# Designs tried in a protein design run: designed miniproteins, single chains, continued (4). Part 74

Each design is a single chain, and the fold is of that chain. pLDDT is the mean over its residues in the fold that is shown.

## One batch from the design tools (miniprotein)

Design m14554
Fold by ESMFold2-Fast:
Formats: structure tokens, C-alpha cells, sequence
Structure m14554 (fold): chain A 89 residues (1-89)
């Protein structure tokens, strides 16, 4: 539903903004998160938002930075919560 899309966007964009603040000193991670943010803003379905966020979590989990591993775990928890919300709606 359009409410589910708006809710998913709000949660995903908040996560990405937190990531952008955390990694402000890492231009490559900033570029990747800004691209993900643009994709989430353009998304029209929850499935599109979840796909972008799974890619972000996988990207962060692959980085040698321990901060990225912690953020990836937070991203996976957010994805799980969004999927549970959509199933309940």
C-alpha cells in the first residue's frame, strides 16, 4: 500500500542519513550511501526499497571497517522489521 511505501522510505532514509553522518570521513562510503538514498527516494514499491537496503547491508558487511559491520547489522534488523510490518499489513 502507499502507506507501507511511505513508512519504508522514512525508515530507510533515516538509516541512510545516520550512515552518511557516521561515514562523513569516508568519501567512497558516502558516495555509495548517497546513491542508495537517491534509489530509495525514487522507489515506488516496498520491494524496491528492501532490495536497495539489502544491497547496502551487503556492501557495508564487506568493508574492512568495523563501524561498517555494526551498521550492516543495524541495516539487517531494519530490513527484518520492515518485512514483518509489510506481512502484518
Amino acid sequence: SSRDVLSAKAVALRFLEEGLELFADDPETVAALREAKARVEAATTVEEILAVMREVADYLAGKPDPRARALAAGGRAMIDALEAHVRAS
Scores: mean pLDDT 85

Design m14555
Fold by ESMFold2-Fast:
Structure m14555 (fold): chain A 87 residues (1-87)
Amino acid sequence: SVAEEAERALLAALSAIAERRLDLALQHLGTARKLVEEYLASLGRPDARAELLALLDEAERAIRQGRLDEAVSILTRAMELLGRLAR
C-alpha cells in the first residue's frame, strides 16, 4: 500500500541518518513526503495531512541543521502517527 511505501521511505531516512548520509536521508524524506501526501489525500484527512507534513518539514530542518537526535525523534513520531492512520 502507499502507507507501507511511506513507512519504508521513513525507515530508509532513519537508516541514512544513523549512517551519517544526510543527503540520502533528505532524498528518502522527500520520497516519504510525496507518499504521505498521496496517502492522506486518498483518506480525505486534511487535518492529519497538515500534522504529518509539519513533522516532516521539522525533520528536514533538523537534518539540515545537524540536529540528528531531534530528527530521529520527529521521524519516529511521524511513523507512529502514520501507523495509527493506516489501522
Scores: mean pLDDT 87

Design m14556
Fold by ESMFold2-Fast:
Structure m14556 (fold): chain A 106 residues (1-106)
Amino acid sequence: SAALERQAAELEARLEELRANSSGPFARALEEARRALEELRREGLLTPETLRMFGTLIDSIARTQAELDKLLKQKIVTDAQVELVAEQFEALVRMIVAIAKLEAKK
């Protein structure tokens, strides 16, 4: 669908914009999200539901990164804690891919 391709391109552009403003563990989580979206697009597994899941995840990553950056500057959290939170987002990216692949088998 041309509409699904446009939505995927919009999410890819947003991921690149967020990556340009990100460092360390969150840059890795955003890159994994970009690669996951590319994989699903390549395999023809994009659905409106999968794109909504990616959109929500990207929103959550952006908000969490912004809040943790503030807390890190205030020395309320450690780099190790930021890494653990970013790893949870990487796990969520892998779960979205797994769900999309399982749905394709129905």
Scores: mean pLDDT 85

Design m14557
Fold by ESMFold2-Fast:
Structure m14557 (fold): chain A 76 residues (1-76)
Amino acid sequence: DVDEVARRLHELVEEMERRGASIADRERALAALMDELGLPEATRDAILGAVQFMRAMGMPLEDLHRAIERILRRDS
């Protein structure tokens, strides 16, 4: 379920942001969750790329959530 996967990823990103986690810790946590959820390598790479890009641009978490959902639906 794309919506459930997106929610789990969004909740993790929000929690890591709240805790002030380092970029490396966020990337490791996201990679681990995506592996647990069984996402393909290409999808994981696309999501990590979106997280890195949007964070560098200072984009809001809502926009990141939307980007993750779009990637998941594209690869479904």
Scores: mean pLDDT 79

Design m14558
Fold by ESMFold2-Fast:
Structure m14558 (fold): chain A 63 residues (1-63)
Amino acid sequence: MEEELKKELETLDAEIAKLREQGGKYRPQLVELSLKRMELRLKLNPDPALQEEIDRWRAELAA
C-alpha cells in the first residue's frame, strides 16, 4: 500500500513538472494533479492543515 502510494506520488510529480514546463495553458490540469498529489500525501501522513488546503482547492475547482 505505502509503496504503491509513493509510486503514484512520483508519477504525479513527474506529470506536474512536465505540465509546468509547458506553461500556464495547462492550469486546470495542474490544479487537479496538485490536488491529487496532496490527497496522496495526506494518506501517507495525515495533516489537518493539508486537509483544509485540499478542501479549499476542491471548492475552487468545483466553482
Scores: mean pLDDT 74

Design m14559
Fold by ESMFold2-Fast:
Structure m14559 (fold): chain A 77 residues (1-77)
Amino acid sequence: MTLQEKIDELFARMRELLEKIREAKAAGAPQDVLDELYREAFRVLDEAIQLAIENKDYDRVLEAARLGQELQDIYEA
């Protein structure tokens, strides 16, 4: 269960970062601030994907792909 709990925490962190990125972008935050938030979000996403693959939890891998697409959509906006 510990690995699953860690995966759950990373996905919660990812959703938190997506909210922060949306808020920062809407507030016109400087590019350096946005870059730091995107860097952290991609780092968390990569870690979540790696652990989900290691745990052979492909439902979580698909969820990570959807969150990554949402992150990409915000980035391209």
Scores: mean pLDDT 82

Design m14560
Fold by ESMFold2-Fast:
Parts: structure tokens; sequence; C-alpha cells
Structure m14560 (fold): chain A 85 residues (1-85)
């Protein structure tokens, strides 16, 4: 879909400008934050988010593009605000 193509392109643009979060950075994530991560074994790309209650959610980028591109776009807005805001 057009939204999936937009989400993938925007993700690629952010990933090109910013390094993936380290294991140390992922462990130290504050509540309400989001990070770009890569699985060191599989190479799979993921968004890691800590909600306001401190619950950690890990979502694969490919799965979000395929099923929930609008949700991915919203998460990319949040990521961009944290990294470039």
Amino acid sequence: SALAAEARARFAELAARHPFATAEQLRAMPKGSIALAQNAITGGLALVEVNEDGEVTIQGVDALVASFPEELLAKLDKLEAQLEG
C-alpha cells in the first residue's frame, strides 16, 4: 500500500541518519521513550518502546509495515522527535 511504502521510506531515512541503540542504551531507556534497535544475531530491525508504566514493547519493523503501517508512522514521529527534537 501507499502507507506501507511511506512508512518503509521514512524508516530507512531515519535509520540512515541515526545509529541503532546499544544494549546499554536499551537497558537505560526512560518511560515514554522509543528506540531503534537491530537484533545482533538475525539482523532484524525493531522499535523498542517503554510506556508510561515502564512496560517494554518490542515490535519488528517488517511486521509493522505489513500489518500496521499507520501505527509505524506514529512511532516514527515519536522516534524522530526524540532523536532530532
Scores: mean pLDDT 82

Design m14561
Fold by ESMFold2-Fast:
Structure m14561 (fold): chain A 96 residues (1-96)
Amino acid sequence: LSDEQLQQAIKEGNDLFSKLYDEVKANKDKLEEIYKESEKKSLELLKKGTDKDNAEGLEYLSKAYIARSLLQGGNGSLLGLARMNAIGSAVARLEA
């Protein structure tokens, strides 16, 4: 990736993280369900190994970490992992 593409991926990844965080937080009564479904989908997609599947899988993995963080009272380490996976999803989308 060029420096410009990396900056774009970081911006898009941060925007994605914020969107996913708001979506998960709005469904706080479904956190356990969101975590289980998102973890399952991320594992299935990441196993396939295409750039498109990797992008979608990292997005689901980000969502799973957000849900798990909220279940633990807002664990910052899990939110950090969620943000990094959202950025990774944006990178994979630019490479696809």
Scores: mean pLDDT 85

Design m14562
Fold by ESMFold2-Fast:
Structure m14562 (fold): chain A 78 residues (1-78)
Amino acid sequence: EAEAQSRADAILAEAQAAVERAAAGEISLKEAIDVVQAALAELQALKASLDPSSELAEQIELQILRLQEAIELLREKE
């Protein structure tokens, strides 16, 4: 579980960094969306490998919802 949590945290950090870089004009919105979508797919795969009753699975589900919201907001801007 600790390794899965560390991986989830790393995936989320990369997605957040991509959104922040797009906001700063360092990368395109499309590039940020691609990174966040990749992160979302990795978190979904990680969650599917965990016991649904685990607290970590619930935390990852919340992170998935957050990233889905970020993708919708990025898409709506263009």
Scores: mean pLDDT 79

Design m14563
Fold by ESMFold2-Fast:
Structure m14563 (fold): chain A 66 residues (1-66)
Amino acid sequence: TLTLLRSMGFGLAQGLRERGEDQALRDAAERLLEAMSGPLSTQPVDIIKAMDHATDVIQQYEEKKK
């Protein structure tokens, strides 16, 4: 469960970083990677919060784009 959540978070962070020409997307990727790699990576709720924040940043970026 925790391992799966970390894999999903890592994938999302990598996707954001690879596609992120916008600094906000890159910042979201860095925050997510830190949440997964740091001591807080042992707490699923912190990873979920970081993923939720990244999703919000993507949504704001898409709204600006369109």
Scores: mean pLDDT 65

Design m14564
Fold by ESMFold2-Fast:
Structure m14564 (fold): chain A 86 residues (1-86)
Amino acid sequence: LINLGNVYQLQGNYEEALKYYQQALEIAQQNNDKRGEALALVNLGNVYQLQGNYEEAMKYYQQAILILAELGDEELKNEIASLNEE
């Protein structure tokens, strides 16, 4: 699902990219896969950022950072924070 979202994102088909990333998020949430949830949230944020919707992008990045902080994954949390345009 994330790989298909990446393909659509590269093609500029943001509607399909959002669809696949949203499905990835829902699957991760249903399986209690916190790392998968954070990755799907980052990908959703990236699509909104590419659309110029920085407010929505920031919301998704912040959710991902909070999840990674709970997991103690400081390295990945810091990498995601760098995507917030400083």
Scores: mean pLDDT 76

Design m14565
Fold by ESMFold2-Fast:
Structure m14565 (fold): chain A 65 residues (1-65)
Amino acid sequence: DAAAARVEEAVAEYREEAAKLSDEEVAEMEAELRATTERTEENLERAKILLAKGVAEALELEKAR
């Protein structure tokens, strides 16, 4: 079970690193990850729309040449 083995290894490494951090530092990192994840999802959706429009416009411009 390769997936379970990788999760177990990652959890062990994260627990070791987490033990070196204060509760306040852990809470700050969690808040930062939550904020960046949310913003990344919004930015990805917007970027996909803008890229699709830009590509369509570029293709029509090339066709007109």
Scores: mean pLDDT 68

Design m14566
Fold by ESMFold2-Fast:
Structure m14566 (fold): chain A 105 residues (1-105)
Amino acid sequence: YDSLAQQYYETAQRYEELAKQAEDPEERERLLRLSEANRLTGEGNLYLSKGDNETAAEKFEEAARIYQELSDRLASKGTFEGDVESSLYLMSSSVSRLAAERAKK
């Protein structure tokens, strides 16, 4: 569990570094939101390892909301590339929502 949380924190850090290099404000915002979602997923796994299932569920639900927002924004662009990324974010939202439901049990 600690190893899994660490992997998500490392992914969050990578997105933060990419955001600092991004010249486009929209791309920077997208990368920062991806960093936040990964950090929340890491926190969710950390709280699961401590037996705090309620807090873990809240963290996973928050991550799911971020992925849903990113999916909706990309789908609204009407590009094929945006549709592919939107679908990937929608899957991440669904996985996070499932993790939250499992934490509640």
Scores: mean pLDDT 80

Design m14567
Fold by ESMFold2-Fast:
Structure m14567 (fold): chain A 67 residues (1-67)
Amino acid sequence: SLLARQVEGIIFLVRTGRLDAALAGLRTLRSVAPEEYLPLLDAAEEALRAGDVEGAIAHLEELRARL
């Protein structure tokens, strides 16, 4: 799935400290993702804005598991 690959790419950006790029990727993904995935994308973005890297990764891994 292209969506799963995009989520995996964002997880990589978060893990490598590229937080601005990860945030931009989440915003782009939110604009094209099915509505059922928006709560996990919004939770990941909120975690990144708060500096909660572990929380952001957890939300993105949960999303990836559903794709």
Scores: mean pLDDT 87

Design m14568
Fold by ESMFold2-Fast:
Structure m14568 (fold): chain A 71 residues (1-71)
Amino acid sequence: SWAALEARLQQRAAQYQLPQDVVDELLAAFRAVQAGQAVALPATPPDDLALHVAALKRSLQNWAARQQAAA
């Protein structure tokens, strides 16, 4: 579930000591995608969370930019 994924993300972020701003930005992008329902996210977060967080954030930002450009 999305709630379980969010909880696990926060737990993993604490484990890897990810900056809170990165976590906040990821969650904001996550909720934006969830509201738009245009991108399917994996049910299970990857083990290399930091690298996947950066990649996911970039992908979500690019997707959001494309949506904004499509008037």
Scores: mean pLDDT 58

Design m14569
Fold by ESMFold2-Fast:
Structure m14569 (fold): chain A 80 residues (1-80)
Amino acid sequence: EETQKKMKELEESYRTVLENAKKLEANIAAGNTREDAQLAMNYLAEARSLLKEVNNIDGKYKPQVEELDKRLEAIQKQLA
C-alpha cells in the first residue's frame, strides 16, 4: 500500500515535469532558444530521476527512462 502510494505520487510528479519539458521542447523547435533548451533539459533530467525511482520500485519503466534519455540527447545535439 505505501509503495503503491509512493509510486502514484512519483508518477504524478513525473507527468507534471514531463509536460513542462514538452512545452519547452515545442518552443525550442519553433524558436531555437538556448535558454528554453537548458530549462527543458533540466525538466527532462528531473522527470528521468523521478521515473528511475518509480522503476526501482516496480521495474517496468525502463523503456520510458530510455525515451527520456533520447529526448535529452536530442536537445543536447541542438545546443552543440
Scores: mean pLDDT 70

Design m14570
Fold by ESMFold2-Fast:
Structure m14570 (fold): chain A 66 residues (1-66)
Amino acid sequence: MKLNFDEFMDFALEHLRAYAGLKSKADLSPEQLQSLESLFKLFDKDGDGVLDEEEFQRFLTELGLD
């Protein structure tokens, strides 16, 4: 499985309580959007602009979602 930033953001809006109640990208503050971008880049070890299955699994584990 590979997630690009848009797919990652959709996941975060549905599953992360820090972003709970937000329905779209337009509901994010500039600071929240930047935080999601920074978090995505932190787990994108290869810098290819997508999270692979291992990177995404690690992300879930770090947030206690797995």
Scores: mean pLDDT 69

Design m14571
Fold by ESMFold2-Fast:
Structure m14571 (fold): chain A 79 residues (1-79)
Amino acid sequence: SAREKELEKLIEEARKKIEEYGIEVPEFLEEMDPLTQAQYLLSKLYEHALRQNKIEEAQKLFEQSLELTRLQVAESRAG
């Protein structure tokens, strides 16, 4: 529940930034699992940061994305 709430907050904050920056997001994203949604949104914010030459912001977004990837891999290997 704590991880689910943290992930939900991350998605909400990322979606607000995506909307603010006018970044296009496919409608099917809402049908994806929360980890996949968060990963996609962070990747788009990362691309935007790189285009704006905001290297420090891009690095932070990349690190957040990598942590989510580690969680997704860990869950898929949990048995």
Scores: mean pLDDT 78

Design m14572
Fold by ESMFold2-Fast:
Structure m14572 (fold): chain A 68 residues (1-68)
Amino acid sequence: SGDEKLRALVQALREEGASSEQISAIATRAANLSLEGKLDKESMYKAVSEVLSEEKAKKIVKKAEERI
């Protein structure tokens, strides 16, 4: 479910040391994508990389996938 994906993503962000501001920005983008049925591996990667970096996005998305 979209809620399961969003929760997994937020937990991975916290584990990788993302700030509350960064988590809020990414979670808002991911929640909007989830409502549209567009939250997948690629769109999660883009949401994270636009706020953090491509290197952190790869690691965070992989951790989120391991929980889904």
Scores: mean pLDDT 83

Design m14573
Fold by ESMFold2-Fast:
Structure m14573 (fold): chain A 94 residues (1-94)
Amino acid sequence: SPEEVRAVYERIKEIVLEKLKGKEKVSKEEAKQILREAAEEVIKEHPELEADVRALLGAALQRLDAANKEELSVEEFLALLDAAGAEVLATLQS
């Protein structure tokens, strides 16, 4: 549901922000690892939401691969995550 995807997005973003504390930028590899770790934490908290978590993770990883950048600022990484969340929400409203 859109409400469940929004809840997953908000929780992933919260975990990502915690993992980004004290950082100005991240490598593409570190960003992928942070996303995978955040997704795994949400799946452990809410195993019933695994499909929604994996959809958001997939969208975020695809956007990260398409960026053709070796490093992202924290602001760029958060904007990418926001875009991935919006994409997944839009597919549920079609």
Scores: mean pLDDT 84

Design m14574
Fold by ESMFold2-Fast:
Structure m14574 (fold): chain A 86 residues (1-86)
Amino acid sequence: SAMDEELREEAIRSLEGALQAIEEGMPSQFALRGIEEALEKLKQLPETEEIKEAIELAERAREYLKQGDRESAIELLKKAIELLKK
């Protein structure tokens, strides 16, 4: 539906914003908010395999970011974004 497409696009934008915040060396709170916003949107979408995997990747990225592992967070965010753009 148009609503599902908009939620998916909003989730992608939030994940891309989180990725940019990490890469620009912003405080982790900015990237964490972006990931949390994306997760809220993704959890409203139908439970397809791609959406489940994107949620898992975003949640794992959030955990790595909370631990200060920015490199692992970046890798997982890029994978989630690529998966959602398919």
Scores: mean pLDDT 89

Design m14575
Fold by ESMFold2-Fast:
Structure m14575 (fold): chain A 76 residues (1-76)
Amino acid sequence: DELARALAELAAYGARLLATAKDPALAAAYVAAVRRLLETLARIRREGRTPELEAELARLQAEAEALHRQLVEANA
């Protein structure tokens, strides 16, 4: 199960990130955004690519990138 493996890897990464982050709430938001991205990728793989899923993927990617920038700045 590709999604289960990816979510387990994210959980391990997220636990380390939350333990070391200066802003744990921002770290949690970033982990949640990445989780939604992984779930959307799994939906595309299972259900096929649709314009709606492609748009959702692009939106979630942009959200994760923005949160990652904020997290890097907060931890600098």
Scores: mean pLDDT 81

Design m14576
Fold by ESMFold2-Fast:
Structure m14576 (fold): chain A 68 residues (1-68)
Amino acid sequence: SADQKRQAALEQRKALDAKWKAELDERKKKLLERLKKLGVPEDVQTKALIDLENEMVKAMEEARKKAE
């Protein structure tokens, strides 16, 4: 039924959200390590992490918008 397909889609979305969070955490870790190695100031590091999170959120929202 349509409701069963909707439920499956919601579960897939939840799984994708979990994968997205794991990918975000991994990218933040790698970015932070790179910035520290380059001697980037703490405030710039914080801004870069926020920008990364915002970019990934926008990418996910755009992917959802392009989906039917």
Scores: mean pLDDT 79

Design m14577
Fold by ESMFold2-Fast:
Structure m14577 (fold): chain A 83 residues (1-83)
Amino acid sequence: SDGDQQIDNLQRAIDNNDAVEISRAVGDFGDVVDQLIQQGRYDDAISSHQRFGDILVSRGLLSQDMRDSSLDTLRDQQQQYQS
């Protein structure tokens, strides 16, 4: 599935407490989300972003409010695309 490799990479980086690899996994995942958006695959982008963000929140690396704000931004972009 889209983003599954990046999610696996994130989980390994967190387990290794490797801040550089965490940052890389976050960046690589951002590229996956951007590619899905460019393809008009907003539902997949939102779903993948939610899964990735949930991992970051569960490990204390991102606040729930920041994750929710990012999802709202994607939903707003979807609304504009479908207009």
Scores: mean pLDDT 83

Design m14578
Fold by ESMFold2-Fast:
Structure m14578 (fold): chain A 55 residues (1-55)
Amino acid sequence: TPLSEKERKAYELVKKEIEKNPFPTDEQIDEIAKKAGVSRELAFSLYLKAVEEKK
């Protein structure tokens, strides 16, 4: 299923943050969620997905 515009924005921000810090804090995840206009839970789910895909 294609990601929504907000989900795609959150996913790109998550990938960029992981490149700088592989273990972002809960506060950094919350900031990404706020910037992209998604829930904190969705941003965390996208973080887990990005970590798995980078394996």
Scores: mean pLDDT 76

Design m14579
Fold by ESMFold2-Fast:
Structure m14579 (fold): chain A 89 residues (1-89)
Amino acid sequence: SQEEFDQGVADIVVAIALWAVRKGDPQGALEMAVLAAKTGASLEQVKEVIDRAAEAGATPEDLQRVADELEKLGFTELAKYVRELAEKL
């Protein structure tokens, strides 16, 4: 089904994002987190990517930019989470 296909694509995007974190590319991981949200990744999957990117050295400015992008796309709860994370760094 389209839903199963979309979920599969989202899972691949999340896996790529987590790989980027392991390679020391937190900015690339954040770009993939936005794409994961757009492809239907769960709130928890996207939060995990963002948390790991922050742990890997994403700046508060990086997180604020991502929060702005997510808010413009209608991911209001996710944007709020990312803004709160940026304030704690």
Scores: mean pLDDT 86

Design m14580
Fold by ESMFold2-Fast:
Structure m14580 (fold): chain A 89 residues (1-89)
Amino acid sequence: GAVEAARGAVRSAEAAIEGARKGDIAGAIGGAIGALGSLISVELDPEASEEAIEAAEEAFKAGLAAVRGDVEKAEEYLKKAKEYLKKAE
């Protein structure tokens, strides 16, 4: 369901940030792509809550920030994603 997909987006964003921290740009890109796929899955679910959508959107923003090497901003987006995910559950 949408909450599970949003959780997937958060996990992908965490992987992107870990990749960025290790200097693994391929890992960071993979995490960001994973977060995008999860976001698309949430957006296509007509039963998705606004909180599930916002969690996935913030997770994807975290992934993009990680790819850009902005780890601080990526962690801020990830924190917001986790807060929305908790509200969606």
Scores: mean pLDDT 88

Design m14581
Fold by ESMFold2-Fast:
Structure m14581 (fold): chain A 76 residues (1-76)
Amino acid sequence: MLSEEVLQLREEFEEALFRRDVEAALAVIDKLVEMGESEVALELLEAGIQFFEAAGRRDHAARLRERKEELLRRLE
């Protein structure tokens, strides 16, 4: 089961997406990575990329995609 802290971070990420606040979304990703929850961070990055692409926010989607690629390289 996910911890209360991970569930809270998922909620904060969703709120950041609804506000179109990519910096707040990336801050949640950084907290998850710091906690060792890289798989959860990758899931949220993918969801955020799809959300911003659907919203026509190309620059925001690109920022999340760049962070996803950086995280995947570190896991290799």
Scores: mean pLDDT 83

Design m14582
Fold by ESMFold2-Fast:
Structure m14582 (fold): chain A 69 residues (1-69)
Amino acid sequence: SDEKLYELWVEMARTDPALLAALYHQQLQFARFGGDQETIARLEEELARIKRENPDVAAELEAHLAELE
């Protein structure tokens, strides 16, 4: 379920934020190359939700994402 996947992403953000950032970046890059606007929007909203609901992990996750940009 989407909720169980969300909980997995949140746990990964806390235990291995670099890995989550790398996986997110890879998925987003594939979606961008494929022109998959629906997947891009979904990934961006899921990341926004993680940061909104889990502010304690947001800063470190954002730092790792910035290094990949």
Scores: mean pLDDT 83

Design m14583
Fold by ESMFold2-Fast:
Structure m14583 (fold): chain A 71 residues (1-71)
Amino acid sequence: DEERRRAIETLRRAAREERELAEQYAKDPSREGILRSVGYRLRAVGLETDIRLAEEGRLSTEALVEAARAA
């Protein structure tokens, strides 16, 4: 339980950071800024999906911990 809780909190923090980076780079009208913004937005969606699956019991503790370690 504690392991899953910590992993989910790590993913929530990572998702927030990715969202913030996406918003920051969205202000850059260059090709690089646009691509970075899209990339960060996609990463945030992936992290948010892992959180949802974990909360639904559809992601194993091992997979959840690995996702958090990669974040």
Scores: mean pLDDT 86

Design m14584
Fold by ESMFold2-Fast:
Structure m14584 (fold): chain A 83 residues (1-83)
Amino acid sequence: SLLEWGLEFLKEVIEYVKKHGYVTREEADEIIARFEEKGYPKEFVDQFRALLDGLMGEEGRITPEQAEFLEEIRKAIEKYLKK
């Protein structure tokens, strides 16, 4: 489902920030490309790209603060799915 795919995507981004300190625009494009290669529909990939673009803002990278925001969204999605 879209929520399960979104959760997998969010986990990938969060784990990358946790391990490397941030995600650059180039690294974000590489994450997106991996999901495209896994066969995710274009519509979902486009939504994920838009999310990352919005988060990168002025800094041009996803920071630990943005990753904490994504972690809260991930937790909300997991709570919703676990019922």
Scores: mean pLDDT 78

Design m14585
Fold by ESMFold2-Fast:
Order: C-alpha cells, then structure tokens, then sequence
Structure m14585 (fold): chain A 95 residues (1-95)
C-alpha cells in the first residue's frame, strides 16, 4: 500500500533521528566544537522536516482512500514522537 510505504519511510526517518540524537550526545560528551554540534542539530532538523512532510503526504493520501482511523493515529503518533525526540535531543545536546 502507498500509505504503508509512507509509514515505513517515516519509521526509517525516526530511526535516523534517534541515531543522530545519540551521535549528538556523544559529540557533546567528547567536547566537540560548537560548529560540529550545530551541524548535527541541522541534520536532525532536516530529518524532522522530512518526517513531517511524509506525514502530511500520508494524511492527504488516507483522506483520498478513506483509510481507517488507526492508520491516521499511527501517522499522527509518528509525527508527534518525532517532535518530542527532536526537542528532547536539543535539550540534552545544548543543555
């Protein structure tokens, strides 16, 4: 299903965001430069923007296909989890 493919891509972006978050924490612990940390944050921002874009595409497609509510909830949860992970990562890396 095109919807399931979009959800799969969103889950892959979530995994990448988690990996970048862990890398950002390691860079901070190892005393990396501000420039290196800022590059890491930008990469996380770019992934979050991609995740949100895929989520919007999935919602639009689900509306056209009259998809069940559980599919909408899965997409909304992925978008929400992405925002939370990004904010938590920023607090941990910059605090």
Amino acid sequence: SPIDELISQMKQLMDQLDELSKKGLDLKKNGASIDEIQKQIKQMQDLLNQLMSLGDQAVDLMDKENAPDDKYQEVIDLMGDGIIRYIDSLQQITG
Scores: mean pLDDT 88

Design m14586
Fold by ESMFold2-Fast:
Order: sequence, then C-alpha cells, then structure tokens
Structure m14586 (fold): chain A 72 residues (1-72)
Amino acid sequence: GAMAAAAERARRQLENLKANVDKYASLPDAPLVYEGAARAARTLANLVPESRDEHLRYADEFEAKAAALKAA
C-alpha cells in the first residue's frame, strides 16, 4: 500500500544519503545534508517499526555530526 511504498522510498533515500553524506562532509552546507539524513532516518523509524532503534541511532549520529560541523 501507500505506507509500504513510502517506507521503500525513505529506505532508498536514507541509503543514498549515507553514501553521499560522507563525501559532502567537507562542504559548507554539510550540516544541512546531515540534518536531512537524520530526518530520513526518523521517517524510516516511524514507517518501519521493526528497525526503529537502528534508524533512531542513525538519526542521532547524523544530528551529532551536523552539530559538530556547525560548532567548527
């Protein structure tokens, strides 16, 4: 259904963001990219309850990276 399609899109978006975020970390807008990845991970946590804890850990990691980059 629509929720399953949304979960699949969010999963693909998160995997793409994970691959791209590390390459983007040295750019001035890197904090926004990490914040976007965190939002995608939180969306997956809501849509895929079976892996909620894993996705929330990714969200926390990405938010921490964004905060560290803003502080630098």
Scores: mean pLDDT 75

Design m14587
Fold by ESMFold2-Fast:
Structure m14587 (fold): chain A 83 residues (1-83)
Amino acid sequence: MEELERLLEEATELAEEAARALAARASDPAEAEARIAALVPREEAVLEEIQRLMEENPELVPFVLERLGEAQERAAALLAAAA
């Protein structure tokens, strides 16, 4: 659980950073694209670990999906607030 909580928190932080980069795209598209590109390997690594934990612990799947949904909603709110 502690490892999963850390990974979910990290995934949330990465989603928020991606949303902030996307919000900045109108003023500096090249910088925004570079920031998003830099986040991709980190996002892939975190999601791969979360996927592994879900495969090993299927009972955690609903919890993980709920937390990832909350992270997505938070990221969307940040993007909307920047518009």
Scores: mean pLDDT 79

Design m14588
Fold by ESMFold2-Fast:
Structure m14588 (fold): chain A 85 residues (1-85)
Amino acid sequence: SAARAEAARLRDEGLRAFIAGDYEAAARHFEQAIALDPDDAEAWHALGVVHARLGDREAALRALTRALELDPSDEAARRNLAKVR
């Protein structure tokens, strides 16, 4: 769908912002991606990592928990959740 294509584009923009160290821009892009595609486990995982870098432990816990609910096999998300807890 057009919404899923736009969500993927926003996720890619979030990833570029994250690599550049712009964690606030990365969070906004991943939040926009999730608003369009709330079942994207990778976007939730990325948002959790961004919130952890910003020091927002509660937001990181919520996002990483949601990522694992959507994809229980994501070992990286599980490790990141353990680091925040």
Scores: mean pLDDT 90

